# Designed miniproteins, single chains, continued (2): the designs that were tried, part 85

Each design is a single chain, and the fold is of that chain. pLDDT is the mean over its residues in the fold that is shown.

## One batch from the design tools (miniprotein)

Design m6933
Fold by ESMFold2-Fast:
Structure m6933 (fold): chain A 82 residues (1-82)
Amino acid sequence: GAKEAFEKAKETTKKSKKKADEYLEKLKKAKTISEITRYIGEVLRSIGDGLDAVLKAVKAARKEGDEKLAEEAWKYFGELAS
């Protein structure tokens, strides 16, 4: 249900931000095009995973008529993008 999707979005965005931040730090120290491409790919995948979880939570909340829960789920994407 919407509550389960919301809790998953909260957990997934926290993990995605941590992983994205870790790969961004590796990217700053990367010396080869292969490393740069790999680390950028991992950052984008991590952000994508977080966004997917948020979108699922927003859709589930709106289907149940809970617009406030949908707004709270979008705030987790804002935290991921910060």
Scores: mean pLDDT 85

Design m6934
Fold by ESMFold2-Fast:
Structure m6934 (fold): chain A 89 residues (1-89)
Amino acid sequence: MSLDELLAEVKARFLELAKSYSREEILAIAREVSTLPPDLQERLLELVEYILDHPDASTAELIAKAESLGISPDTLLSFLIRLTEALEK
């Protein structure tokens, strides 16, 4: 599976699970899942808010937003998978 296909699948699953939570709860779980330095954690939270505000954004737009925040596509994918798994529990 390509990075784009995997990101699209994980994003769709995240958005579906996110419907069962408030934005505040999602951001709290994102902070708990993120074991990264504070600066990178804050940028990941901004990216989570971007996904919630722009559910129809393409994988290319999401990658571009992540890169603008200094987040690699691999870091984005890894984080979003962990966040999605946390929301499923």
Scores: mean pLDDT 81

Design m6935
Fold by ESMFold2-Fast:
Structure m6935 (fold): chain A 72 residues (1-72)
Amino acid sequence: MEEREKKLEELRRGAEAVLAHIEQRYPDNPELVEKARKAAEEALKRAEETGDYQQAMSDLVLKADELDAEAA
């Protein structure tokens, strides 16, 4: 597999982990789950467009922290 494909797969796993975390921690808040899903989709799209997988992952982690703070 090409290096770019491996980086994209790593980002997808990160996005899935963030979504699972929000779903497990806030099962009674479907709005947060929806926001997490949209953030994951946007991060993957940005990474594909820019080729900057590290930045996309960093943005995704920051967004997860924002959603966690919103739920508090």
Scores: mean pLDDT 77

Design m6936
Fold by ESMFold2-Fast:
Structure m6936 (fold): chain A 78 residues (1-78)
Amino acid sequence: MLAGDDVAAIGRALQEAALEAAREKRPSFTVEVTAGDAHAVAQVTVKETPDGYLARAEGVVTGADGSRVELRAEAFVP
């Protein structure tokens, strides 16, 4: 089973990636994150809104035992 600390570390990394993407107004991209025995591949998308930039990271975390967890992170920059 995926370790909670590994999943939490990946979640933090995805939140940071989303925040930076929104700040930089980046086009959509893929990010890979590894924490302990957990590996994640996430798609980061940035949307322009009238009030600012919304970034969303959507990914799947896979453990060495084949366990999977879906993670989402969002950031908004005015």
Scores: mean pLDDT 80

Design m6937
Fold by ESMFold2-Fast:
Structure m6937 (fold): chain A 84 residues (1-84)
Amino acid sequence: SPVEERLEELRARLDELHARAQELLKTDPKAGLELDIDVGMAELFLSEVEKLVRQNHPDAEQAVEELERRVEEIEARMDEILAA
């Protein structure tokens, strides 16, 4: 389904962010740790969103949009840190 494809895309983006945060920990431990925590929290939220999607819950669409927003915020912070 289109929603499942969006969740797979978000999972892939979080996997990439996790890998980037782990590399950043070697160079900037504080920024790397903060991003690692944010990624971990987004991964937990992804699990809850997946449950809502499986149950065809009315809030599933809004939950996916909220997850997308959180992932975009983490990506933006990563880009700012890497540009600095």
Scores: mean pLDDT 87

Design m6938
Fold by ESMFold2-Fast:
Structure m6938 (fold): chain A 72 residues (1-72)
Amino acid sequence: SALQEAAVEKLMEVLGLDRESAEMLLALMAGGAPVPEPYRAKLLALSPELAAALESGQPISVEELSRLIVGA
């Protein structure tokens, strides 16, 4: 989706990841997997809504997570 592509590109820019790594991280985060440092700290700093979603540890849809990342 356009939202997923925009979220991947934002992760590449914010975290300094290549596309494959950004796509993998997005999928892992959507599944509720813990985010490794230093990426976790950077993501939690982007928005309170994204921080709350990631800190919940609950699975979230890739589309919903992409919306939170793009909106951050």
Scores: mean pLDDT 84

Design m6939
Fold by ESMFold2-Fast:
Structure m6939 (fold): chain A 69 residues (1-69)
Amino acid sequence: SLAAAAAREAARLRALRLARKLAAELKKQHPDAEIKIEPVGDDAAIVTVRYGDKVETYLVRADGTVEKL
């Protein structure tokens, strides 16, 4: 249905917005960091942060949960 499609798109946009917010906060902590954001499914995104010899990966969901992988 159109309502179900709209709900999925809204969830995807929320996940990406939350992922970009997390990326901005991580960039403030590590100004020289390389940050990559990858959408996953309909309601999540993966944020990968590289700084020095460190790599940190986070799963950000549309419901606001953040999990360090």
Scores: mean pLDDT 85

Design m6940
Fold by ESMFold2-Fast:
Structure m6940 (fold): chain A 87 residues (1-87)
Amino acid sequence: MLEKRLEAAKELADWFVANKDMPDAEKEARLERFLTEVLGMTREELDALAEALRADPSYIETLEPERKEALEALKYLVGYGYKLEQE
């Protein structure tokens, strides 16, 4: 399961690299689709989880394994997307 989600994250990252000229709105729509269809989460839910982890890193130990895997895949993608937007 994690392997499939990581592959999807890599494909999306590669898509961002190949399609830098795409409008930001379309890039955001693609990201939101990945979040809902692959990870089963909304962007707001992910932001809330990231905030909880920032306040208490041990919070991750209270999550079920599937959510831990989703967060791991998301951190990879969000880290890449954040850097893309920051440049």
Scores: mean pLDDT 66

Design m6941
Fold by ESMFold2-Fast:
Structure m6941 (fold): chain A 84 residues (1-84)
Amino acid sequence: EKDLERVKNIVEATKKALEVAESGTPEQARNAAKAMEFLAKEARKIAEKSGSPEVKSYADEAEKNAQKTKDVMERKLAEAERAA
């Protein structure tokens, strides 16, 4: 299904963004968090349109990855402030 493939691609993009946030600078983590929030909203919109439980599960995963990226961003920004 086209919707299933689209949300799978979004989840893969969120996994890569989370890796960038974990390994990168605080600014890279901030940029990744913003991109992830956008991707998670798009995945949810696709899931609402499709009505598929499988598509919904991928949208849920994208939202979880977006939250993890925000947590990483907040940690790195706090660390950078302390290191200044």
Scores: mean pLDDT 83

Design m6942
Fold by ESMFold2-Fast:
Structure m6942 (fold): chain A 81 residues (1-81)
Amino acid sequence: MPSKELIEKAKEILKEEAKIIAKELGTEALPSEEFIEKKAIELATAFEKGLAGEMSREEFEALAKKIVEELKKKIEEEAKK
């Protein structure tokens, strides 16, 4: 597991990003806390791998983009009920 500090920072980043995406989509629907936690762990794990030299910057950016797309899809699903 990545450090609790990195997970907490990743959660804050993803919650803020989700709010921005939701506003751009014209909705107040947000992903669940459980979804944010799961994606924060993925992001924090990738960041630690990058620091260890086990993941390139390009790989990290690709994963971050994928997580943002998953946030958008989840918000769209919640907005459609």
Scores: mean pLDDT 80

Design m6943
Fold by ESMFold2-Fast:
Structure m6943 (fold): chain A 80 residues (1-80)
Amino acid sequence: MKIEEAINKLKEEAKKLGVPDFAIDRIIGAVEASLRRGDLNGAIEAAKFEVDELAKRGYITPEQAEKLKEAIEKIFKELS
């Protein structure tokens, strides 16, 4: 799978879950920063930390956060 395809899949999953666009942008930004360094595991961890921060701030629900973290791990593990 290409990086662009993985990012697009994550955007679609987040939209399906009702996550606001600004929150999606924050998650994608964290992923892209780590992937530019060639750090796939770091990209997954950074994205999960952004998801947890968004949930802590009340921008997304705990249910949305859990489903997003599952999607992040599943999508980006398939890049290898």
Scores: mean pLDDT 82

Design m6944
Fold by ESMFold2-Fast:
Structure m6944 (fold): chain A 68 residues (1-68)
Amino acid sequence: DSVQNVRDVIQQQMQESLQQIKDSPQSQQQQVRDQYQKAIDALERGDYETAQEHLQKGDDLVQQSLQS
């Protein structure tokens, strides 16, 4: 099940990202969770392009949180 495997990878990436920004404001942590959740939702619809866009936005938010 390729969709299940990719979902598990995204969930793991979300947990790792949240661990990296654990000392960031809760609002920033929630924005990261929201982007990864949108990526999972897009993946479940078979919209891989939208899933990749939300994963990139999540990564950008993590980088912004670490630089702030």
Scores: mean pLDDT 81

Design m6945
Fold by ESMFold2-Fast:
Structure m6945 (fold): chain A 94 residues (1-94)
Amino acid sequence: MLEDLSPENQLYVAAVLLYLMVHVEEPVELSEVTKEDVRTALEKLLGVKLSDSTVNKLLNLLKSTSLEEIKEWLKKSDIPEYVKTAILTALELK
C-alpha cells in the first residue's frame, strides 16, 4: 500500500506520477507503465538511480493501485503541495 512506504519511497512514487502525468506530452496510463518509464522519471526529476528490486516494487505498486487510491493517498501524503496539485490536476483532465 502507498501509505506503508517510507517517506523516501513515497517521494519516488510522486516523482514518477508527476513525470508520467505532467512532464510528458501524452500522459501514460498507469496499467501500461514500464520499468524504463520509472527509471527515466526518477533520473530526470530527482537524479537518482535505484536498484532493479526497488524499481520493480514501485512499478508493481503503480500497476496494482487504482487512480482513486492514488488521489486519496496524495491528499494525505507529506509530498510538497505544488507536486500534489500538478498530479491531481493532470488526473482530473482524464
Scores: mean pLDDT 74

Design m6946
Fold by ESMFold2-Fast:
Structure m6946 (fold): chain A 68 residues (1-68)
Amino acid sequence: SMERRKKIVEELRKKHPELVKRIEQALRNRDYQGLRKEVQKLVDLGVSHDDLSLYLQTLVEELAKREK
């Protein structure tokens, strides 16, 4: 659901703005080691695997649209 994906992105940006910025930067730079490190911090903070999966899929889709 697009609504659910949007809500997850908004909640993560609100609660963990610095981590979200670092994740987006790592993804744009194809820095997969940095991406894993920052995503692990969200896991440590109790973000569910389902929410992380939806969040990361949303970022990948938005990046793909931008490159078109």
Scores: mean pLDDT 79

Design m6947
Fold by ESMFold2-Fast:
Structure m6947 (fold): chain A 65 residues (1-65)
Amino acid sequence: MATPQQAADAGLRAAMLVGTESSIDKAGRAATEVAQAWLDGDPERAIKAVLEAGGTEGQARLAAS
């Protein structure tokens, strides 16, 4: 299970990747979902959140690892 800091870092990275081409609200939602998935120990949820936000397969895998 990820530490709160690792979850926050993963969420921030997801927001930065999505935020360059998306609204702040969309980037923030992706960051929240990725951080929560890390805290819950559900990497598939993190992958799904990044893909739904318009991220690539590579970005989704980074969010889960």
Scores: mean pLDDT 69

Design m6948
Fold by ESMFold2-Fast:
Structure m6948 (fold): chain A 93 residues (1-93)
Amino acid sequence: ILEEIRKQPPISLEEYQKILASSEEFEKALLYLHQGDFEKAIEEAKKDPFASAIVLAQAYKEMGKNEEAKKILEELLKKVPENETAKTLLEEL
């Protein structure tokens, strides 16, 4: 264990998965996304935007808000560069 403060990002895929698992807002947003309720998916995702970044981006994409989706995915990839889902969604925009 280093005596100094832990280095900041990038965050690993494993750490990001833990963040997702701890987010009730992510689970609710994902449920609304799967039901096609994109407005409710966005509302829930905004309560935990980092954990729900993929759900936010997918919902914005489905609503034709491609620029907002791109910004969310680019910010996520700066912090979690190994997130393959974010890379795939960004290429589809």
Scores: mean pLDDT 78

Design m6949
Fold by ESMFold2-Fast:
Structure m6949 (fold): chain A 90 residues (1-90)
Amino acid sequence: MEYARRAEEYARKAEEAETGREAGEYALKAAEAATRAVEAGDREEARRAGDYARRAGVEAARKAGSDREALSKGIGGALAGIGAEFEGRL
């Protein structure tokens, strides 16, 4: 649905981003979509959006290099995504 599709689009943009900072911004947007799915009580959307947010966050962390802000955003996105995935399974 809308949340998972939004998270998927942001995960794709994180994969395509040339810098860790841009990837980190997209990872946080994917994580926001996953969090919204959790808040809406849509377990299936939360699981799917969370998976995309985790992937986007990992990608941002890989691209971060020495950019601490990019690394922080990537880790934050990945952790929020993991949380949403587990909420969707509970």
Scores: mean pLDDT 84

Design m6950
Fold by ESMFold2-Fast:
Structure m6950 (fold): chain A 93 residues (1-93)
Amino acid sequence: SEEEELRRRAREVLRLLRESQREAEEMLKNNEPRSKFEEHMRELYRRVAEIIGIDPELFLELVENPETELSEEVQEKLERFARALEEVRAEEA
């Protein structure tokens, strides 16, 4: 079902977020430059956008500028994914 597919994608995003957090902590311990963090975050956002099924460039623009106008279709897709993500978080401790 579409709901099951969204939940699988949500689990994949949560896995990426956990891995990204671990990597960011290691970069902080190693005193990596700000540009390295920015590169890491840009790559994370791109991968997340691909999993959600939206344009990665549009997603990056939204992250940089929260006032970015989204079509109703994209907005609905993000809202549905956010709901699936919260459901998966509730199941995982």
Scores: mean pLDDT 82

Design m6951
Fold by ESMFold2-Fast:
Structure m6951 (fold): chain A 81 residues (1-81)
Amino acid sequence: MLSPEDDAELVELAERLARLARAAAERGEVSEEEAREMEELAQRIGELDAKGGPSPEALAAEVEASLAMMALAITQLERER
């Protein structure tokens, strides 16, 4: 299991990723800078997850971030049609 500090960081990063993805989806576009920030957040979340098992709270935050990213991807696909 992750240390309390790493677990808290994972929650914060996942919540930030979810907020960015939802904002971009609502706007219907994502800038290169936003895409890079989301990629960096996803990479760091993956690194933390790989260090040990996340808490149920951190896992829930990761799921919310994944759902937000999926919603953004669907929105982008619809606008590209």
Scores: mean pLDDT 80

Design m6952
Fold by ESMFold2-Fast:
Structure m6952 (fold): chain A 80 residues (1-80)
Amino acid sequence: SEAEAIRAIADAVEEAGKKTKDLAGLKEAVAAAVEALRDKLTDEAGEAIGLAFFEAAEKSDTAAEAAAELAAKLRELAAA
């Protein structure tokens, strides 16, 4: 389901946040996770994930903080 795909992306983002040191590395990890699950996502869901990344990055001083905020936003999106 789309909700399961979004949760899988959230899990991948959380793991990437533990390993990456910058926002560029986090962005690449998010893009890779979305691409791997593209066939299970609507265009609207893909756009919402991109917006969530932008918002998390704007509010965060580190990649780890951005990853944690993004993962939380994605899990909330999957629950809606």
Scores: mean pLDDT 81

Design m6953
Fold by ESMFold2-Fast:
Structure m6953 (fold): chain A 89 residues (1-89)
Amino acid sequence: SMALTEAQKRLMALLEQFYDLVEAGSAKLSELRALFREMIRAEAAAQNRTLSEAEIEELLEQALREIEATGGVATDRNQQEHVLEILED
């Protein structure tokens, strides 16, 4: 198994915080946006890619549109699948 990079460890910590907020039913849209933005940034860094702030915001808005298209119900599984797709690519 590959050892986790520092960026991947940071992403895992942000994921844990995100799931805690979702399970508690206390997640605010602004907090979800902030966590998703940091997840995208951390994954880009882990792949030695530099994304502009505009590119990060575009990816964030795409992810949020997909969540909204599912009836506005974000589940832990849907959030995991979005982050895992970013991590695997």
Scores: mean pLDDT 61

Design m6954
Fold by ESMFold2-Fast:
Structure m6954 (fold): chain A 58 residues (1-58)
Amino acid sequence: SDAAIADVLSERFGISREKALEIVRMTREGKTGEEIAEKTGLSPEQAERAGVLAVILS
């Protein structure tokens, strides 16, 4: 579930569950790490890693 994926992202990246859920949704929409970083305030490197992990867990 998206909530379970978001919980993992929240723990791994030290972000709120709200931001983690946004990353999951953006990843499903095919957004790039740069686009995720712009929306969430994460660094591009953190956003890229979070997006990849969301795909792996999907």
Scores: mean pLDDT 82

Design m6955
Fold by ESMFold2-Fast:
Structure m6955 (fold): chain A 89 residues (1-89)
Amino acid sequence: GPADPIKTITLLDDETMRKLGELFGLPQELIDALKERTITASQSKLQELAKRLLELGEEILEEWLRNPGEGRERIEALAREMAALLAEA
């Protein structure tokens, strides 16, 4: 089969994460945990990680749209799940 090459992804920069944190009401500790992360892994592992991060990001956006100002606890929990996935990568 095709080789599973090693690839690197860089996550959202400091300014982008600051703006998203302000938009979603994330505490600074979570902004710091999510910003400027660089992950190096096989392409298949990075694709799996990217898919899960996208799914969590979509859940955050849906909760923010569904419960303006009231969805903060769930949004924070989803952001903590993202941070945990990145810590395991």
Scores: mean pLDDT 76

Design m6956
Fold by ESMFold2-Fast:
Parts: C-alpha cells; sequence; structure tokens
Structure m6956 (fold): chain A 56 residues (1-56)
C-alpha cells in the first residue's frame, strides 16, 4: 500500500522531480508517490501504472 503524503510534501516532490515518471521518463498520467518508510523526504513521483508493474 502507498503511504499518504501531505499536500505540501507531494507538491515539493513533484516540483523537485518535474511532472515525469522517474521509472519510465514519460509524463505522469496518473501520479502516485512512493515513499521510503524510513525517510519521507526520499519520495519519488511515479505513474500508477509503473507502481503496479514494478512495486505492487
Amino acid sequence: SLPKLTEEQREKVFEAAGDVDLVTGKPLKDPVVRTDPNDYSKSLPIDKESYEKYFA
């Protein structure tokens, strides 16, 4: 399951990484955020499709 980030944390992650899927390098279609359980600052925006393929 994907942990919920605050709106502020989500905005910062997207601003830092841009609006691209860091797994595929393509524009985000349905963005989700994968968070490190030990460090919420190490969150990467990825597409839901990429999450389901590689992380779910």
Scores: mean pLDDT 59

Design m6957
Fold by ESMFold2-Fast:
Structure m6957 (fold): chain A 70 residues (1-70)
Amino acid sequence: MEKDEKLRKQLGVFVKNLAIEKYKLSEEEADEVAKVAIETFDKNRDKPLIERVLEAMEAAKKKIEEIKNS
C-alpha cells in the first residue's frame, strides 16, 4: 500500500514537472496531465508495474498533445 502510494506520488510529480519544464504548460494544465497519468496508473493496478507506468506515460503524452492543439 505505502509503496504504491509513493510510486503514484512520484509519477504525478514527474509528469507535472515534465509538462511544465519541457512542454511549457501552465501549472493548471500540468495538474490535468498528472491527474490523467495517475488515473491511468490506478486503472491498471492489476497489471505489472512497468505496464502501468508505460500506459500512464502514454495517457500523459496524449493529454499534452490535446492541450497544445487547443
Scores: mean pLDDT 81

Design m6958
Fold by ESMFold2-Fast:
Structure m6958 (fold): chain A 64 residues (1-64)
Amino acid sequence: EEVERRIAQLEGDLAQTREDIKVLEEKIKKYEKTDPRKASIYFTALGILKAAEDFLEVELERLR
């Protein structure tokens, strides 16, 4: 019931976070050689998203 809704929400959030990680990894590759400062900003954002991915995975496992 409520747990099923929360699981579905977390699965959606996890899928979106993983797609956002892929987008940032491609941006880092694009800028790492031409604009290292811009690449550094994306690298920081990537670290934040990976921490969010870990959090979502732990919460999802806890509810299953």
Scores: mean pLDDT 82

Design m6959
Fold by ESMFold2-Fast:
Structure m6959 (fold): chain A 67 residues (1-67)
Amino acid sequence: VEIPAAPEGYVVRSAHGELPPADAKVLVYVGEKVIETDGETAAVYAASVRASLGEDEPVEVLIAVEE
């Protein structure tokens, strides 16, 4: 499924690669859900979501972090 574009000043990247700073504000894109959280929580959430992957495409937890 497609995800919305990041807000201005934010960069979309994989939560499975580089993690944002623990206290950074991030938006986590999971399927149709968008969750505002911090970098440390996003890492835990990405691991949890990976255990319950989607059906149509290889899924990856994407995050948008402020510059």
Scores: mean pLDDT 64

Design m6960
Fold by ESMFold2-Fast:
Structure m6960 (fold): chain A 106 residues (1-106)
Amino acid sequence: MSKEEKAIKEIEREALRVLIFGNMLLAETTDPEDKAVLERALRVFQEGTVRAIKAVKEGNKEEALKILEETRRQLDELAKQSPKGAEFAEIARREIDRMEEIIKKL
């Protein structure tokens, strides 16, 4: 397995852990407004991660980093709307930072 394949699998595994945490948080959320913000934050993170991994696989490292930066900005805006959104965004941002460092080293 190449170093690139190992890195991508590691990113996918850690992203899955973040999504599991977010879905657990969503299951505990009863307020409709908090739930709506958290559902949007989960979608933003999932879509951003999928698109960034695709860009890496296509050899477009610069595009992958731009997608992650945009995903982080969208999560930061959602974090301002809900305490549950902020809690998820904090965990998701740490994962995005790790993904950026892995991609920069490819």
Scores: mean pLDDT 86

Design m6961
Fold by ESMFold2-Fast:
Structure m6961 (fold): chain A 71 residues (1-71)
Amino acid sequence: SAMDEAKAQAILEEAERQATLLVIQGRYDEAIALLEKKKAEVEATLSGEIAAEAVARLDRGIASVRELKAQ
């Protein structure tokens, strides 16, 4: 539904904002933990394709932060 899409977008935008601030500070483990927490929030509150797409975007974010940490 449009409401679930809006909720997914709000969670993703807040996750990106908070993770970016942590990454700028070199706080990679905290950024990963935050993104995993947001993934759990999506899985608890959304379902179906909308949840799957939001989880996939968060998983890509986690992978990107892990790559930055490995450098």
Scores: mean pLDDT 89

Design m6962
Fold by ESMFold2-Fast:
Structure m6962 (fold): chain A 65 residues (1-65)
Amino acid sequence: SMEALEKSREATKLGGEALKRAIDQNLPGEKFEEISKRVQEAMAISRTDPEKALKLMEELLKELE
């Protein structure tokens, strides 16, 4: 549905923001890889469970400030 698509798009946008914040903060490679993996895991479920994907991305962003 349109609502699920909108939530999936928002999750994708927040994932990109999380990666950008990690780069901007010049995090150690190990931490950047950890964040990248978390974004990839959330994206893997973004079509099947967009609400959970969105929540995971929101939690990740909160941890990054």
Scores: mean pLDDT 82

Design m6963
Fold by ESMFold2-Fast:
Structure m6963 (fold): chain A 91 residues (1-91)
Amino acid sequence: MKLTDETVKEIERILKEIVPPEKAKEIADALRKEAPDADGEVLLEEIERQRIAELARAKAAELGLPDAEAAALLRRLSTLPLEEQREILAA
């Protein structure tokens, strides 16, 4: 799927969950400018994985996990399908 305005808006929406709104907009604008022929679905999956990783880091910090345990959790999480990653973070 080519990178459409709708896809870029969706990427920006996901990015706003992990970075400040101003930064999310700048990243979305850069994608539109620098990679207009990029596959929008591949980019959405990559951004969603990044969002999940940041949420997992935040959750590990809230739970007071040592850096080594947090890193192990993130490494395990990155090997799972997006659906399962979402389920783990929702618990």
Scores: mean pLDDT 73

Design m6964
Fold by ESMFold2-Fast:
Structure m6964 (fold): chain A 69 residues (1-69)
Amino acid sequence: ASATTKQVFTFLASLPPGTTLTAAALAAALGLSTSTVTNALASLEAAGLVSSSVSASGKTLYSIAASIV
C-alpha cells in the first residue's frame, strides 16, 4: 500500500466519527498536494475504507466508512 494512502487513512481515522473533509482541507492538514490526496482518497474509496458525498454546493466531502472496524 502507498505511504500516502496510509497517511490519509490514519489522519481520517484520528478524527471524530462523522467528520467530513474536502480533498483540499486534507491536503492542507497533511502538507500534501490536493492531487496526491485526491488519488489516495480514490484508492481508499475503491477499497471501501472511505465514503464520499457531494454537498449542495457541489463540493466532494470524504469521511471514514462507518462500517470499518
Scores: mean pLDDT 77

Design m6965
Fold by ESMFold2-Fast:
Structure m6965 (fold): chain A 89 residues (1-89)
Amino acid sequence: MTVDDLKSLLERLGVKRLHVTVRYPDGTTLFEGDLSVDETAQLVQDLIERLKASSMAVSQLPSDPRVLTVVLGDSDGNVVARLTLEALE
């Protein structure tokens, strides 16, 4: 999945604002805050470039469809970051 695919998914879900939490694989929080869809897409793109991620997987939480999980992986298949996206609107 690309950042443009993620942005299109959020737009299709009617999401306007998100509570975004970014964590390293060890659970260390890198970022937490309320962002627009465009700001969220920009943050994900910046993380891909800075962490040299080669893959992105997105899943919707079955128990709460307002919550999306984004997992960024490197070329060796290691997880480099996890994002939790919670719809606010």
Scores: mean pLDDT 83

Design m6966
Fold by ESMFold2-Fast:
Structure m6966 (fold): chain A 81 residues (1-81)
Amino acid sequence: MPLSEAQKEAALRSFLRQLAEEARRMLEQGVPEEEIRARALEDVAKFLAYLETEFGARISEAEREALVAAVLAEIDRVAAE
């Protein structure tokens, strides 16, 4: 069955938490913020493709842009710590 909106939102929130933890680890290792952002965007693309292909999720361009913005905001927040 395709994911419900609530299940999709829960999956996206879990993914954001994982990315924030990974970004913090990479910053602690001295990885440049630009590289962390590039990897995060690649991971977003892979995660969205996974949801669309495996669960039949329909992700709008607006939802995709919102997720990208949220991911970049989390990286900025972690980098400011």
Scores: mean pLDDT 78

Design m6967
Fold by ESMFold2-Fast:
Structure m6967 (fold): chain A 73 residues (1-73)
Amino acid sequence: MPKVVKYEEIVSPKTGKKFVKATLDDGREIVADKELAEEALKKLGKTEKDEVDALDFAEALAEAIREAALKEG
């Protein structure tokens, strides 16, 4: 199963908003809001230095997005 092997912080030049780009071992990338990506890793009990299954990370991200949407709505 693909794993997240790299995390990069990127900043939007238009908004100044921070994002995290997670690179998978097969070369695919997942881009998410930095706060949501950090919350996803926290839900998994992991850090950006830990190897994480891509599916686990995606599910944790989806949950963090749902929680953020409920807070803002």
Scores: mean pLDDT 77

Design m6968
Fold by ESMFold2-Fast:
Structure m6968 (fold): chain A 102 residues (1-102)
Amino acid sequence: MLAEQVEAIPGLHPELKALNLEAIEAGVPALVVARSQDPELAEHLVERARELIALAKELGVELGGGISPRASFEASNSLEEVKEEVDRRAEELKAELRAKAA
């Protein structure tokens, strides 16, 4: 994802914008948070993104995938279920990073 694409996302939280730019520079696809009104989810994504960016930089590798919230996060989905999905994806991506470094 190009920096111009991140800049073009309206209403993206400033901290997430900065992390998306860091992710692009590290070769990890940008994160997109569609819901600025869900600060707890945004904080959780930020934490997972920092871990992935740090690991990618440490290993000197790039990933073809990234962490994103569900495009259609429904009111029926608990915040905890979404966080669990994010955590699972982060672990998969960490495993891919380590495999690429081998």
Scores: mean pLDDT 60

